# Designs tried in a protein design run: designed miniproteins, single chains. Part 91

Each design is a single chain, and the fold is of that chain. pLDDT is the mean over its residues in the fold that is shown.

## One batch from the design tools (miniprotein)

Design m3171
Fold by ESMFold2-Fast:
Structure m3171 (fold): chain A 98 residues (1-98)
Amino acid sequence: SDEREAALSEMLGLSKRALKLLQEAKSSKNPSERKRLIEEALDVLEEMRRVLESNRQAIAPDEHARLESLLDQIGMYLQNEDLENALKVLQELDKLLG
């Protein structure tokens, strides 16, 4: 559906923004900058959750559940500052959306 394609396209854009933020965080040697970039990435994940919830009826229940599960995993890794595993899961999400 057009609504599903629009929602997934918006999520793909947000996913690419989060990827860039986490790559910058991983490359940063400044702890304060790294923390700020992680917080910005968490804000982007929250935006992705809002897009997903707002378009719940346009996305199949199994696809919706899978996308939510991936976002939960990324959030968990980011809360533990595990950037390597957060990036791996986010790359899986990006591939699923694109």
Scores: mean pLDDT 89

Design m3172
Fold by ESMFold2-Fast:
Structure m3172 (fold): chain A 99 residues (1-99)
Amino acid sequence: KEKLREEMLKLVDEAIAELDRVAQLHPATRPLAEEARKYGEEAKNEENFIEALKKMGDAVDRIMRELGRDPNATDEAKAHAAGAGALVSRALILAEKYK
């Protein structure tokens, strides 16, 4: 479980960094990025980590939808959002598999 937790925390921290980049490139996403960050920090709590990761993933999906409907959103912002989503999905798979 120790290695699993370390890998999950690394993936969550990387996802938060990607979301910070999205918020810098497209400031309208900042409230959703902060919501995702809150769930990422919540995922560090052993009791709630799977549900927290699911909520973080939902927030990232909302960011991707907002970027997809905004004609001013850059491909760079969309790529970073997709990267964050992939990182959260990997963290959730590890969480579900190893618990």
Scores: mean pLDDT 82

Design m3173
Fold by ESMFold2-Fast:
Structure m3173 (fold): chain A 90 residues (1-90)
Amino acid sequence: SIEEVEKEVEELEKKFREALEKKDIEGAILNLQKLYSLAMDLIEKGYLDLAKKFLERMIELLKEGKEAIPEHKKEFDEGIKSAEEIINEI
């Protein structure tokens, strides 16, 4: 259900922010990859508006990441660009 998917996204956002507090770049990337996979699955199923919403939320998390771990700014900027390109195609 949409409600279950939104709850999963909220949990991934929480785990991402916890990883940022610990400066755990591997944990941050893992949770972003899970969110990305969820958004891509929604695109394949035709839930384009919901996928766009979750990709926009991922962009906000990536912005938080580059402020929290500035040594990985380039990687977060590349993630933002990738997500924006996908949003523009759907």
Scores: mean pLDDT 89

Design m3174
Fold by ESMFold2-Fast:
Structure m3174 (fold): chain A 88 residues (1-88)
Amino acid sequence: SIDDVKAAIIAELDRLKERIPELGPLIEKFKARVEQARSAAELRELLDELNKELTKIAKEKNYSYIEQFLILSTLSTMWTRIRQLEAS
């Protein structure tokens, strides 16, 4: 269900916030928007927007390979959840 996918995305965002605390404000903003999302299409748009913002921050702040890996892993997991919802 969409509620299960939203819960999974929120859990992944919370994990990323714990691992890279400086992303906290951005993550909290996107968590609120995820909670309001009504479709897989809206979740895809939000995740694409989040990907662009995280990529920008990683480049501007010269994040380590570990930090970049954490971001990419988080995004990949969230994308997989959305794809599973769309395939249902």
Scores: mean pLDDT 86

Design m3175
Fold by ESMFold2-Fast:
Order: sequence, then C-alpha cells, then structure tokens
Structure m3175 (fold): chain A 95 residues (1-95)
Amino acid sequence: MIEFVDKAIEELRKIQLEVLKTGDYEGGLRRMVEILKEVLSKITDPQLQAQLQTEIDALEKAIEEKVSELEQQLFMMAAVGTLVVVRSALEREEA
C-alpha cells in the first residue's frame, strides 16, 4: 500500500513539473484526479477514503469552475499534500 502511494506522489510531482513547461493546468489537474481515484480504489480505511474523496471533489470543482492558474497551482500542491497525509496514516497503521 505505502509503495503504491509513494509512486502516486512521484507521478503527481511529475505532472506539476510538466504543467510548468506546457501551461496545461486543466490537463494536469484531470490526470491528478485519476491518480487520486486509483489510490482511493486501493484504500480500505473509511477515514482515508473520505479524505481522498474530499480532495478529488475539490479538484473536480476547481476544473469545472475554471479557477485561476494560481488557484490551480494551489490545488495541485494540495493534492500532493493529501497523499503525503494518507501515506503517514498508512505508516501508522503498520506500526
């Protein structure tokens, strides 16, 4: 589980670097949503599922409302932060 989340964090970071080069924030956010949905499908903890779903909903709303590039950057950082929190929670469950 943790290894899968670590890979997801790496993919989100790659997307952030790509959008800085291309300016395709909408495409980047959509790919981040798909990665978060994949992580959500692997999580069985209801609290972690709720946290991931809240972040997915926030990103989808940001895409739908066509928020500013600055706000899109903030949402991208929040998505990475959410997976870091999920990873920390999973690490505590193994302890």
Scores: mean pLDDT 82

Design m3176
Fold by ESMFold2-Fast:
Structure m3176 (fold): chain A 86 residues (1-86)
Amino acid sequence: SDSEKARRILEELNELLKQMAKEGLEVEEQMLKLTEKLAELAEKEGWEELAERFRKAKELMEEGRYEEGGLLMSQALAELLKIAAE
């Protein structure tokens, strides 16, 4: 189900968060890595529209537009959380 796919993505994201917490990365680097992983995982599960949104957020962050990229990433993540809850 879509909720099972979303749960798998969130599980892998949680593992990345644990790893980054151990490494003490800067906030900007953490945001970029999280967004990159979210795009990768959404693409792997066949969620093309969600993957495109995370890729767009990553592009903004790579341009140094972390506020815009972070907001877009957060909005896309909120939709993923809704799918996981259904």
Scores: mean pLDDT 82

Design m3177
Fold by ESMFold2-Fast:
Structure m3177 (fold): chain A 60 residues (1-60)
Amino acid sequence: EEEEQTLINRVLAAAGKLIEEKGDEVTIEDIAKRVGISPSTVEKYLKKAGLKGLEDFKKL
């Protein structure tokens, strides 16, 4: 059984790897495809992790 925090961690890990591969070309849809969830769920989980969105994560 996968808890919400585990999915949030998967989203963050996928975003980090994709940013390394594509840089500024990374989209919410790319992360959604890698994790196997919807783009809206990716944005929701980024917000729950304390990020305002993908752009805020790229500044890390």
Scores: mean pLDDT 75

Design m3178
Fold by ESMFold2-Fast:
Structure m3178 (fold): chain A 63 residues (1-63)
Amino acid sequence: AAPRYRVTLDFARYDPATGAWVPVGTRVIVADSPAAAWDAARAEIARAEAQGLRVTGVSFEEV
């Protein structure tokens, strides 16, 4: 079988009550090529940033 590729993105939201960036979740993307995985990751980052979220972590691995 062909290898799969995983990109893990961690997101945070600004909390005005505490003045801190609060973790809100993790998005996991699995694709059949590195290019497809990174294209999907870029789309998710752009979507999150449009919502006022910040990417706090990015990891890439073959699975």
Scores: mean pLDDT 83

Design m3179
Fold by ESMFold2-Fast:
Structure m3179 (fold): chain A 67 residues (1-67)
Amino acid sequence: GPPSVDELVQQALDRARKEGDEDLVSFIERHQDDPLVQNILRLMARHRFSLDATVRVFRSLLDRERG
């Protein structure tokens, strides 16, 4: 079946940690339980988006938070 939201969060965290992107790690950890983030990840899981696409979405949300 499609990955769970928790699996997508863990995969995105593992990718950000490997890349040394501490800002992205912190953002994902703070927002993983946010209803908007959870809804986006459920849609991405359902439509089988890649890990690269999932990480790009988190990066875009982080950049939006920074203004």
Scores: mean pLDDT 84

Design m3180
Fold by ESMFold2-Fast:
Structure m3180 (fold): chain A 100 residues (1-100)
Amino acid sequence: MEGYLKGLDEAIKRLEEVAKKLSPEGQELAREAIDYLRRGKELVEKLKDSPEAGRASGLLIAAANDAIGHMRKGVEGARQGLEDVRRALDEVEAIAKKNL
């Protein structure tokens, strides 16, 4: 479980570094995506004793990495990345609701 949280923290840190290079509008979108990832991390921590914790963490890490790739393409990419992270959080919240 510790490895999943570390992977998510590293993905969030990479997203924060990419965000610093964006326009002000892109930085606001990245900040919202980071807030969603941090909320998802809290749910993964609550799921730590569940077999679903790895899947939930994997969804967030994948969405964060996709968001990083999209955000490097500018503001439109930042909007797409935010939507991808929001969808991943919705899935993680559904997992948490069934397992918590």
Scores: mean pLDDT 83

Design m3181
Fold by ESMFold2-Fast:
Structure m3181 (fold): chain A 65 residues (1-65)
Amino acid sequence: SHMEELRKLLEKSKALARDIVAKLEEGWRKTFREAGYSDEEIERIFADPQAEDRATRELVERARK
């Protein structure tokens, strides 16, 4: 039925969104690692949105040098 097709599309859309987010997060983790952050520090940063914002601003300032 049309409703079954919509449910399947929604589930596929959710899976795709999760995959995209995971890839974007890994890209950012790689950037922080290249900037000298440890994996432990990166996980602490990602656990706190305010810490993530501060670390991102610091990374941008370093890149301007």
Scores: mean pLDDT 77

Design m3182
Fold by ESMFold2-Fast:
Structure m3182 (fold): chain A 63 residues (1-63)
Amino acid sequence: DTVKKLSEAGKAAQEAVEKVRAENPLSDETVERMIKAAVEAIEKVIGKSDFGPNTKVEPPAPL
């Protein structure tokens, strides 16, 4: 049900933004954190489809 995932992603993004704003004063840095938090929340909701989190290389193992 794609509609449910989109709704959850939107709600998660809004909650993440509100939380960042509540914890931090309004500033350019806070705005950047809000945008990043919203994107991450959306990716977690939509991207978590019972497949591995390693969809591409991760930086923890450089060599």
Scores: mean pLDDT 66

Design m3183
Fold by ESMFold2-Fast:
Structure m3183 (fold): chain A 84 residues (1-84)
Amino acid sequence: SLVEKILERVRALPAEEQERLRERFKEFMKVPDLEEAIELLLDELVRMGLMTESERKSLSKEEKIELYSELGRWITREELLALR
């Protein structure tokens, strides 16, 4: 799926780029409106070259929610792995 391809690109990022995305995503998670938070995430993925504008436009509402949820789970997992 397109969501899986985008997640694969995220996991292939250098550690420093992954850390930058995690910090940006944590800021997006503070946005009260879920639809706005999702669009901010999609804007960042395009800015980082992890998704094209054409791919963004091809995502259904369900796929956008899935991508946001999967990245949220990834952030939580990485935070737990970094726990001292």
Scores: mean pLDDT 82

Design m3184
Fold by ESMFold2-Fast:
Structure m3184 (fold): chain A 71 residues (1-71)
Amino acid sequence: KPVDFEAEFENPVVDPNAKEVDLSERIAELARKAGVDLKPEDFEVKGSDAGTTTVGGMKTLNISKLKIKSK
């Protein structure tokens, strides 16, 4: 379900060498495999450029200021 939070994230800080990666989904699956009830909805990352930017295990400032939606 789309959320208007993308406007709040504005332009995420991204490294020119970085690629867009669904970090939220990766962490959610990793936590789920560990037996933790965590979903991408708990920490969804979206930016004005339509996507999440992260390289390998390195995170951008956008992740540090990441805001999850709670309904």
Scores: mean pLDDT 44

Design m3185
Fold by ESMFold2-Fast:
Structure m3185 (fold): chain A 83 residues (1-83)
Amino acid sequence: MALLQQIEASPAAQQTRALMEPYIKKAREAIEKGELDEAVEYIKKMIEAGSEVDSLLAAQYLTAEALRLIGDIIDAELKKRKE
């Protein structure tokens, strides 16, 4: 698919990925520890860092990663609530 190849190969997408990567790792670590408030703060920092790259492809990559992390938090919160 041409769009996914453009996102992967784009210098702007690679730059935003490099800026986001440390925050993605910290957010995942916080989710694994059940520290969901910390995970949300790392997602905010990820969005701020990724938003510094002024590119549509970078914005699409940022949006996809943010949605994945939000999904992980929702799954963790549902397990934590133990209704």
Scores: mean pLDDT 72

Design m3186
Fold by ESMFold2-Fast:
Structure m3186 (fold): chain A 88 residues (1-88)
Amino acid sequence: TISDAQQAGSNGDIDYLRQLADDGHSTSLLSGLRTAIDNGNNDTAIQATRSALRSGTLTDQDLQQLIDHAIDTGQDDTARRLRDLLRS
């Protein structure tokens, strides 16, 4: 669920977020990734986003939304690292 994904993001639960990526749960995954960014779980957010892009669960548009969220929340290093994934 979205709530479970947000809990995973808050806890830095990379395994759960990667499972959402592998299973194609884009909406729940995006919610969890935003929560991970908000809580400073930057490595978790980057790794799960990379997995989701590779599996096709997230689009470049979804990645842009995460970049914008990271900028808006003052997570400049995370935004830069996410932009490195978009440049392909």
Scores: mean pLDDT 83

Design m3187
Fold by ESMFold2-Fast:
Order: sequence, then structure tokens, then C-alpha cells
Structure m3187 (fold): chain A 100 residues (1-100)
Amino acid sequence: MVKLTVSGGGTIKEGGSITVTATASGEGAEEYKLTIILINKETGEIVKTVINRSKATFSNLPAGTYKVIAAAVPKDVDPSKLKLEEFAAIGEGIEVVVTA
């Protein structure tokens, strides 16, 4: 079973930067690539998708509340063609708050 975790959330000021790290662990984790997804918590819209990376840095975000999730996808599948519900596993999200 693949376990997904995200770390590095918090509060930043508008114009600042925040780095998040996604980790996959457990049996079969090596069969998947990670995608980091930034979602606007107020609208539910996907703001950014960082494909095939374990770390993402977000900068110049407008003020608001965001959710960052990690998703696992098999290495032979193009994650840009998948809806969120079609990923092999989605981990617990973390919150990023951007203050004005």
C-alpha cells in the first residue's frame, strides 16, 4: 500500500514563496510518480499542477487560502490527461494561507 504525505504548509505574505515536499512510502511506491497540486480552497479550482516532482515552490500567489495535495500516478501514465479522481492515490492535503 502506497502512503502519501505532504509537508511544508503554513502562512506567507503576498509576493512571498513557499516550498512543499511530497513523499511516497510503502510497498510499490517505486511504481508511481508524484504530482503536487495546488487548489484554491474558496473556489475549488486547480491553480497549479507540478508533474513528476517531489518538491514544489509556489510564489506570487494572490492572497487567499490554498490546499496542497499529493497524488500518485503510474510512471507510464500521463497525469495531465487524468481527472483528480482518476489518480491511483491521493494523500492528505496541507493548508497554505497567503496574507495580503
Scores: mean pLDDT 74

Design m3188
Fold by ESMFold2-Fast:
Structure m3188 (fold): chain A 69 residues (1-69)
Amino acid sequence: DLAEKLKKSLGLSDEDAKILAELIKQSKNMEDLESKALAALRSESIRRFREALKKYPSEDPLEFAKKLK
């Protein structure tokens, strides 16, 4: 479950983890994913997401999801 992985890896709330999981599935590329996440997530979740982007540089959203622990 991608939402559970996002909760564990990024420390997101249930709601923000579900939102980000859906955005990963819907986004065409990393720029699209980042844009959508900045619009949909709360400031704290955005900060955690940005830190994960620095730690796990990725070519596409699904690769990013696979690199998370």
Scores: mean pLDDT 83

Design m3189
Fold by ESMFold2-Fast:
Structure m3189 (fold): chain A 109 residues (1-109)
Amino acid sequence: EAVREAAPVRVEVVARSTAPEGDGWASLVARGVSELPAEYAGWTVVVRVEGRLLDPRARDVPVLVESAPQRAELAADGRVRAVAYGLYTARASRADDGLELTLTMEVVR
């Protein structure tokens, strides 16, 4: 619960899958991208991901992966780019249920 200074921008991405891939597994990938003023160069990009099984009868433990914290870097155009990704993989028992993935990205120091 440490309070950090945050850039005045926040990216939220929601991805959904309504069909399992192969043997009842479904996978979602979300990518957050933000462009910031040059003053935010060297700040830390942090990501939080939340996964939800739309089928409550899913048998296998969900696998949730978020990108590691990384420094925001100046691009050739003089702007700072912050990029984050999340992956959510779980087994759904119904093809019409599937998964939901919410990715939240913030830039902090």
Scores: mean pLDDT 65

Design m3190
Fold by ESMFold2-Fast:
Structure m3190 (fold): chain A 86 residues (1-86)
Amino acid sequence: SEEEKLRKEAIMLSAELGVLILHASVLIKYEKPKNADEIRKLVDKLQDIENQIQQAIQNKDYKKVKELMKEAKKLIEEMKKLLKES
């Protein structure tokens, strides 16, 4: 079903977010990059959108889940860019 597909995609996205947040946190702590403030801001946004996705799944708002996952993917690409620039 579409719901089952979205749940699986959300789990995979959550795993990717977790790895990325951990990488960013380690980088900030040990490397202290010039863009650390931008990275911290984006970590907060990634954590917020993950919470929103989980809430939408619990509410069975699958249209909202799709929209939030699309937004999360854009934020992931922004984070990957910032981490490469650090």
Scores: mean pLDDT 84

Design m3191
Fold by ESMFold2-Fast:
Structure m3191 (fold): chain A 73 residues (1-73)
Amino acid sequence: SSEELELNLQRIKSLSPEKKEQLQQLANNTSIANKLQELGYKQSSATPQFIYELAIALKDANALQQIEEILNS
């Protein structure tokens, strides 16, 4: 839901620098990396928030599971 998306984006913004870096590394996942390239973005320019939004839009189950683990660790 839109409310769940907003709440999770707020959670991501509040993550420690270490957890934000872990989430940012998901820009290397094939589906996310390919989408960033398609959009003309560098992987290094992808914020943790944007990576999360891409994972949802692409329905990348692996990336979403890893994000959930980061948020709940």
Scores: mean pLDDT 84

Design m3192
Fold by ESMFold2-Fast:
Structure m3192 (fold): chain A 90 residues (1-90)
Amino acid sequence: SEIESLFYNPEKNADLVKEAQKLFEELKKIAGPEYVNTWLMSAAGLRIAKRVELWLENPDLPEDEINTQADEEALKEFVERMKKEIEKLK
């Protein structure tokens, strides 16, 4: 799964990863494979942004905790963005 490969600990967010993958497949059917690459880049960008935000707020927090929490927040935002886009395209 492309969504699973983007995240440090996907099993901790298994339900969110599943929902994101389902929405990603739906978006792929509507908009085509070229559009899908843009959304994968968006997911990667959200992940990086959330990790940086948490590190700046909590510089002494272990990297694995930062990555796990940031990836959960990024996944939630990515799911919401995909739901919005699917509604626009239908």
Scores: mean pLDDT 77

Design m3193
Fold by ESMFold2-Fast:
Structure m3193 (fold): chain A 91 residues (1-91)
Amino acid sequence: SIRDEIRKVLAEIVDLIEPSEEEKQRINALLDAGDLVTALNEIIRVAKEKGLPEEVIKLLEQARDAIIKGDYETALENLKKALEVLKEIKG
C-alpha cells in the first residue's frame, strides 16, 4: 500500500539523518504503530538539530502537511525528494 511505501521511505530517511539510538528507537516505534505525523514531527526536529539544509526540512514539513490532509501521493513524492537530497549530501 502507499502507506507501506511511505513507511519504507521514512525508515531510509531516519537512517540518513543519523539520530541518536534513543531517537531512532522512538521514531521506528511510531512508524511501526502507523503514527506517521508524530514520526515526521520527530524526524523534522532531529533534522533541525543536526543543521540539515532548509530544502530537506521544507520537504519533510510539506510531506507532514500532506499526510494531515490525507494526500498520501503528495506526501510520498515530497519524502522521495527529501531522500534524494539526503543521499546527495551524505554520498
Scores: mean pLDDT 89

Design m3194
Fold by ESMFold2-Fast:
Structure m3194 (fold): chain A 61 residues (1-61)
Amino acid sequence: MEVKVEVKSKDKSAEDALKYAFEQIKDLPPEEAVRALKGFAEKLKKNSKKDIIEKFEVTVT
């Protein structure tokens, strides 16, 4: 199985952080990687006064 992530953000810092997080978890099982990445994205949204993530998609094949 392969995990593919597409991210678009109004804040480059948030986009870079999500890409970095994916690199750290890419060796995890797909289900665990998806869960961790979604949790990280939700935490970034809560720490922002505005919704800074325009697109976040995770595909498992």
Scores: mean pLDDT 66

Design m3195
Fold by ESMFold2-Fast:
Structure m3195 (fold): chain A 63 residues (1-63)
Amino acid sequence: MKLTPEEAANAAFVVKVMTGLSGLEADEIARDLVAGKTPEEIAEKYGLDPELIEKAVEIARKM
């Protein structure tokens, strides 16, 4: 799933708020989203649920 930098930043912020991850980890998630990494790939990397990443992207696209 390829996102714009703005959508990726917003999605990473939503993930940070939902999970309590650090700002550094959120920045890495935003970078991975811009690079076109799938929710499954990102979730596996950080030990998260893929559905959580998908929901964060959905929220970010509506912002």
Scores: mean pLDDT 80

Design m3196
Fold by ESMFold2-Fast:
Structure m3196 (fold): chain A 68 residues (1-68)
Amino acid sequence: EEEEIQKSIEEAKKHIDEMRRALAAGDVRAAAQHLSRAKQAISKLPEDHPERKKLTAEVERLARELAA
């Protein structure tokens, strides 16, 4: 169970980083794909997990940048 949580955190961080890189390159399509995958990885985390709150905040910030 803890191993699955760590894998989900790693996947979410990977997609968040990929989204940041896509946004910097102006690739809105790639940014949107990585946003969806990051949200899926975060959804696998328990709601009370500290990393879920941090990752959700970063994803919401990047989603606003994508929408602007």
Scores: mean pLDDT 82

Design m3197
Fold by ESMFold2-Fast:
Structure m3197 (fold): chain A 98 residues (1-98)
Amino acid sequence: KEEEEKKKKELIEKIVEILKEEYPELTEKQQEAIKRILEILSRFSSLKPEEQKKALEEMLKLAEELVGLETPWGPLESPEDALQVVGAEATKAEKKLK
C-alpha cells in the first residue's frame, strides 16, 4: 500500500536524522546511501530469492560509499562491514523511536 510505503519512508528519514546526529561527519552522499540501504532492507524479507540477490548487490554498491567511515569500532574496511554496522545502528535508532 502507498500509505505503508509513506510510513516506511518517514521512519527511514527519522533513522537517518538520528544517525546524522550520532555521526556528524556523514557526508550527504553517505546519508543518501544509508537511506537507500534502509529502504531496501525494509522490504528485503518480502522479496523473492532472485529479487533478494539483486537487492543485496545494490546494498553492497551503496555501502561502498561508507567504506572508511570512522566508527567506535574503527574505520569500515569493506562494504559487507558497512552493511552490518548500518543495520545494527539503524536497529538501535529505531528502538529509540516510539
Scores: mean pLDDT 78

Design m3198
Fold by ESMFold2-Fast:
Structure m3198 (fold): chain A 73 residues (1-73)
Amino acid sequence: MTETKLLFLQIALSAETYVAERMKNPAYARENVEWGRKLYEEYKDKMTPEQKKRFEEILAEAEAVLAANEAAA
């Protein structure tokens, strides 16, 4: 519970800042997708439903950015 709250804070801060900045740079979008999927699979059972949903949304956005940039390039 307490450790889950700390993990949530860290994910919210790091993921939002990291993904926002990295998503602006298509060179990192692919790594973000692979990293995000791997972390989600490893930690999904320790996440709350709200954390899982947020993580899935972040991952989906990274995938969309990657697909759009590859299609446009």
Scores: mean pLDDT 64

Design m3199
Fold by ESMFold2-Fast:
Structure m3199 (fold): chain A 70 residues (1-70)
Amino acid sequence: SHHMMMQKIADQILDAGITGFKTALLMGYSRDKALALAEFYIKSQAELYGIPQAVADKILAKLKAYADAL
């Protein structure tokens, strides 16, 4: 279904965003800068794939929760 496809794309965007966040930290970026870069990536991908703002906001919240758990 369209909903299942959108959820799969959302999960892939989140996974890539988390990977980018971790990579930025490994490269020596601050947590705030790494998070900002990952948020920018997620927003850009959400726009590219036509993800609704409410779903994009949930992806961003999950990224922040991941960062806070480190």
Scores: mean pLDDT 88

Design m3200
Fold by ESMFold2-Fast:
Structure m3200 (fold): chain A 80 residues (1-80)
Amino acid sequence: MEEVVKEVLERIDKITDKLLSSLSDPEAQEFLRKRAEEIKEEAKRWVLEEKLSLTQVLALVLARIGEVELEIRRMLAEKA
C-alpha cells in the first residue's frame, strides 16, 4: 500500500509540473497547485482507506486532473 501511495503521488507531481509549465496565467497556476494538493489527499484516501488498486487510483486521478484542466480552460476563456 505504501508503495502504491508513493507511485500515485509521484505521478500527480509529474503531471502537475508539466501542466504548470504550459500555463502563463499566475491565477491559473495557483488554482492548479491547490487542486493538485486536494487530489493528492483524495488519492491517499483511495489507497489507504478504500484499498483501491494502483490502476483504479490512477484512473480516478486522471479523471480529476481532466476536471481541473476543464476548469482552468473556463477561467482563461472568461478572461479572453
Scores: mean pLDDT 82

Design m3201
Fold by ESMFold2-Fast:
Structure m3201 (fold): chain A 87 residues (1-87)
Amino acid sequence: MDKEIEELKAQAEEALKAGDLETAGTHYLNLGLLLYEQKKYEEAIEYLEKAIELFTKALGEDSENVKTAKKALKQAKKAKEAAEKAK
């Protein structure tokens, strides 16, 4: 597994243990975006959904962080559908 992916997972776990949901959400957002760049769309969707959950709990649904994560999730879902349709 990529060192960056493992590092982001470890950082997210540390933030969760500390009760820092906003920081944990940021690490899961970055992990989802990195997986999207690697065309691992199903895994990207999983972590982007986790980021949205954590940001919503920490900052509320109307936060910029939730909006950013939802945009990334929409892109990942569209890319997954396009990749499946092209096969």
Scores: mean pLDDT 83

Design m3202
Fold by ESMFold2-Fast:
Structure m3202 (fold): chain A 73 residues (1-73)
Amino acid sequence: SGAERQKKFVDELIEMIEAGASDEEIAEFIRKKLKEAGNDISHVSEEEFLEMARRLREEIAELRAALERLAAL
């Protein structure tokens, strides 16, 4: 299912971030997953993948902060 694939992607991404993965490593992971899903990514630049990696890292950090705030209630 789409939700199951999304969960697996997010879980793998979090695991990479926790393991100290660089933005370049995360960008390559995103690129690989998009290719595996059948997306045409030939028009997407390296810079765009790096920006995507940075944004996902920020979003995960924000989600973690939100969960920590919720746990304090």
Scores: mean pLDDT 79

Design m3203
Fold by ESMFold2-Fast:
Structure m3203 (fold): chain A 86 residues (1-86)
Amino acid sequence: MTPRDYLEKAKEAFKKGNYEEAEKYIRQTILIAQVTSGKALTPEQVEELKKLIRELAEYYRKQGNLSKARLFDPDYVFQLDLILSR
């Protein structure tokens, strides 16, 4: 699957309230960004990914899962910004 396919699947999962499925697709897109140093993602796809990461982090904060919330935002958001600045 392409990054676009994973981002579309993550958005559909969010609309259905399937947060665990959304996390799987978000994690897969983050992995692609990390192993390709951002080269497989367009700037628009990176911004969309960051939006989805922030929504997922907010979900985990509301559930009291602060460890997972922090892992996604700020940690993964910061890592994506760092990759793109290189």
Scores: mean pLDDT 83

Design m3204
Fold by ESMFold2-Fast:
Structure m3204 (fold): chain A 63 residues (1-63)
Amino acid sequence: DKEKLDELGKKLGEGMSKGIKVAAETMSDDQFDEYVKLVTKVGTSTYGDIMEKTKEKIKKVRE
């Protein structure tokens, strides 16, 4: 199901584009860099887990 995964990746890329813009404004440079690395390293299969960890990083920066 490589083709189906590629389509899912494209849809997630569109959503990530908007989310990344907000994250870039909220996160510090370090958090943003790690966020992008984790998202690109893991891909789509475990995106949910990465987003949960990312939320905690964003929360720390908001302080």
Scores: mean pLDDT 62

Design m3205
Fold by ESMFold2-Fast:
Parts: C-alpha cells; structure tokens; sequence
Structure m3205 (fold): chain A 90 residues (1-90)
C-alpha cells in the first residue's frame, strides 16, 4: 500500500543515518559519496513524512520509539539520541 511504501522509505532513511554514525565511530568517514548519499536519504525522508497522515505518523513514531528502547537496552545511547531527534521531526 501507499502507506506501507511511505513508512518503509522513512525507516530506510533512518537506518541509513544510524549506519553512517556507526561507521563514523568505527573508522574514518572521509568519503564524499557517502555524505551525498546520506543527504539524499534525508530528502527522501522529508518527502515521505509530508505524505503521511496523522495515523501513519503515530504508527511510525510507535515503531521508532520501540527501536529506540531496543538501542537503550543494548547501551547504544548515542544512536538512541539520533533516533529521538528523527522522531521529533515527524
């Protein structure tokens, strides 16, 4: 469905953001192509959010809050904070 497609695009963009941050913690991220891909993922996320209904936004927030709780249980506090900032933009 259109709703499922929009949610998957938003989730994918968030996962890309988290992956980029994880790479920055593990190794030097001086790759401009990765930065460009991250910025494009942000644009896709912003466009997908604009298409969401209030019910879809609520469901997305519920899914992301659950992922945030899992990150906190794993001791990944910095990644949990990034996800919290994404939730605030919805």
Amino acid sequence: SEAEEALLKVVGAVQYDLAKIALEKGEEVGDQSMIDRFEEAKKVLEEAIKKLTEEQKKKLIELLEKDREELLKEGKYELAKVLEEHIKKI
Scores: mean pLDDT 65

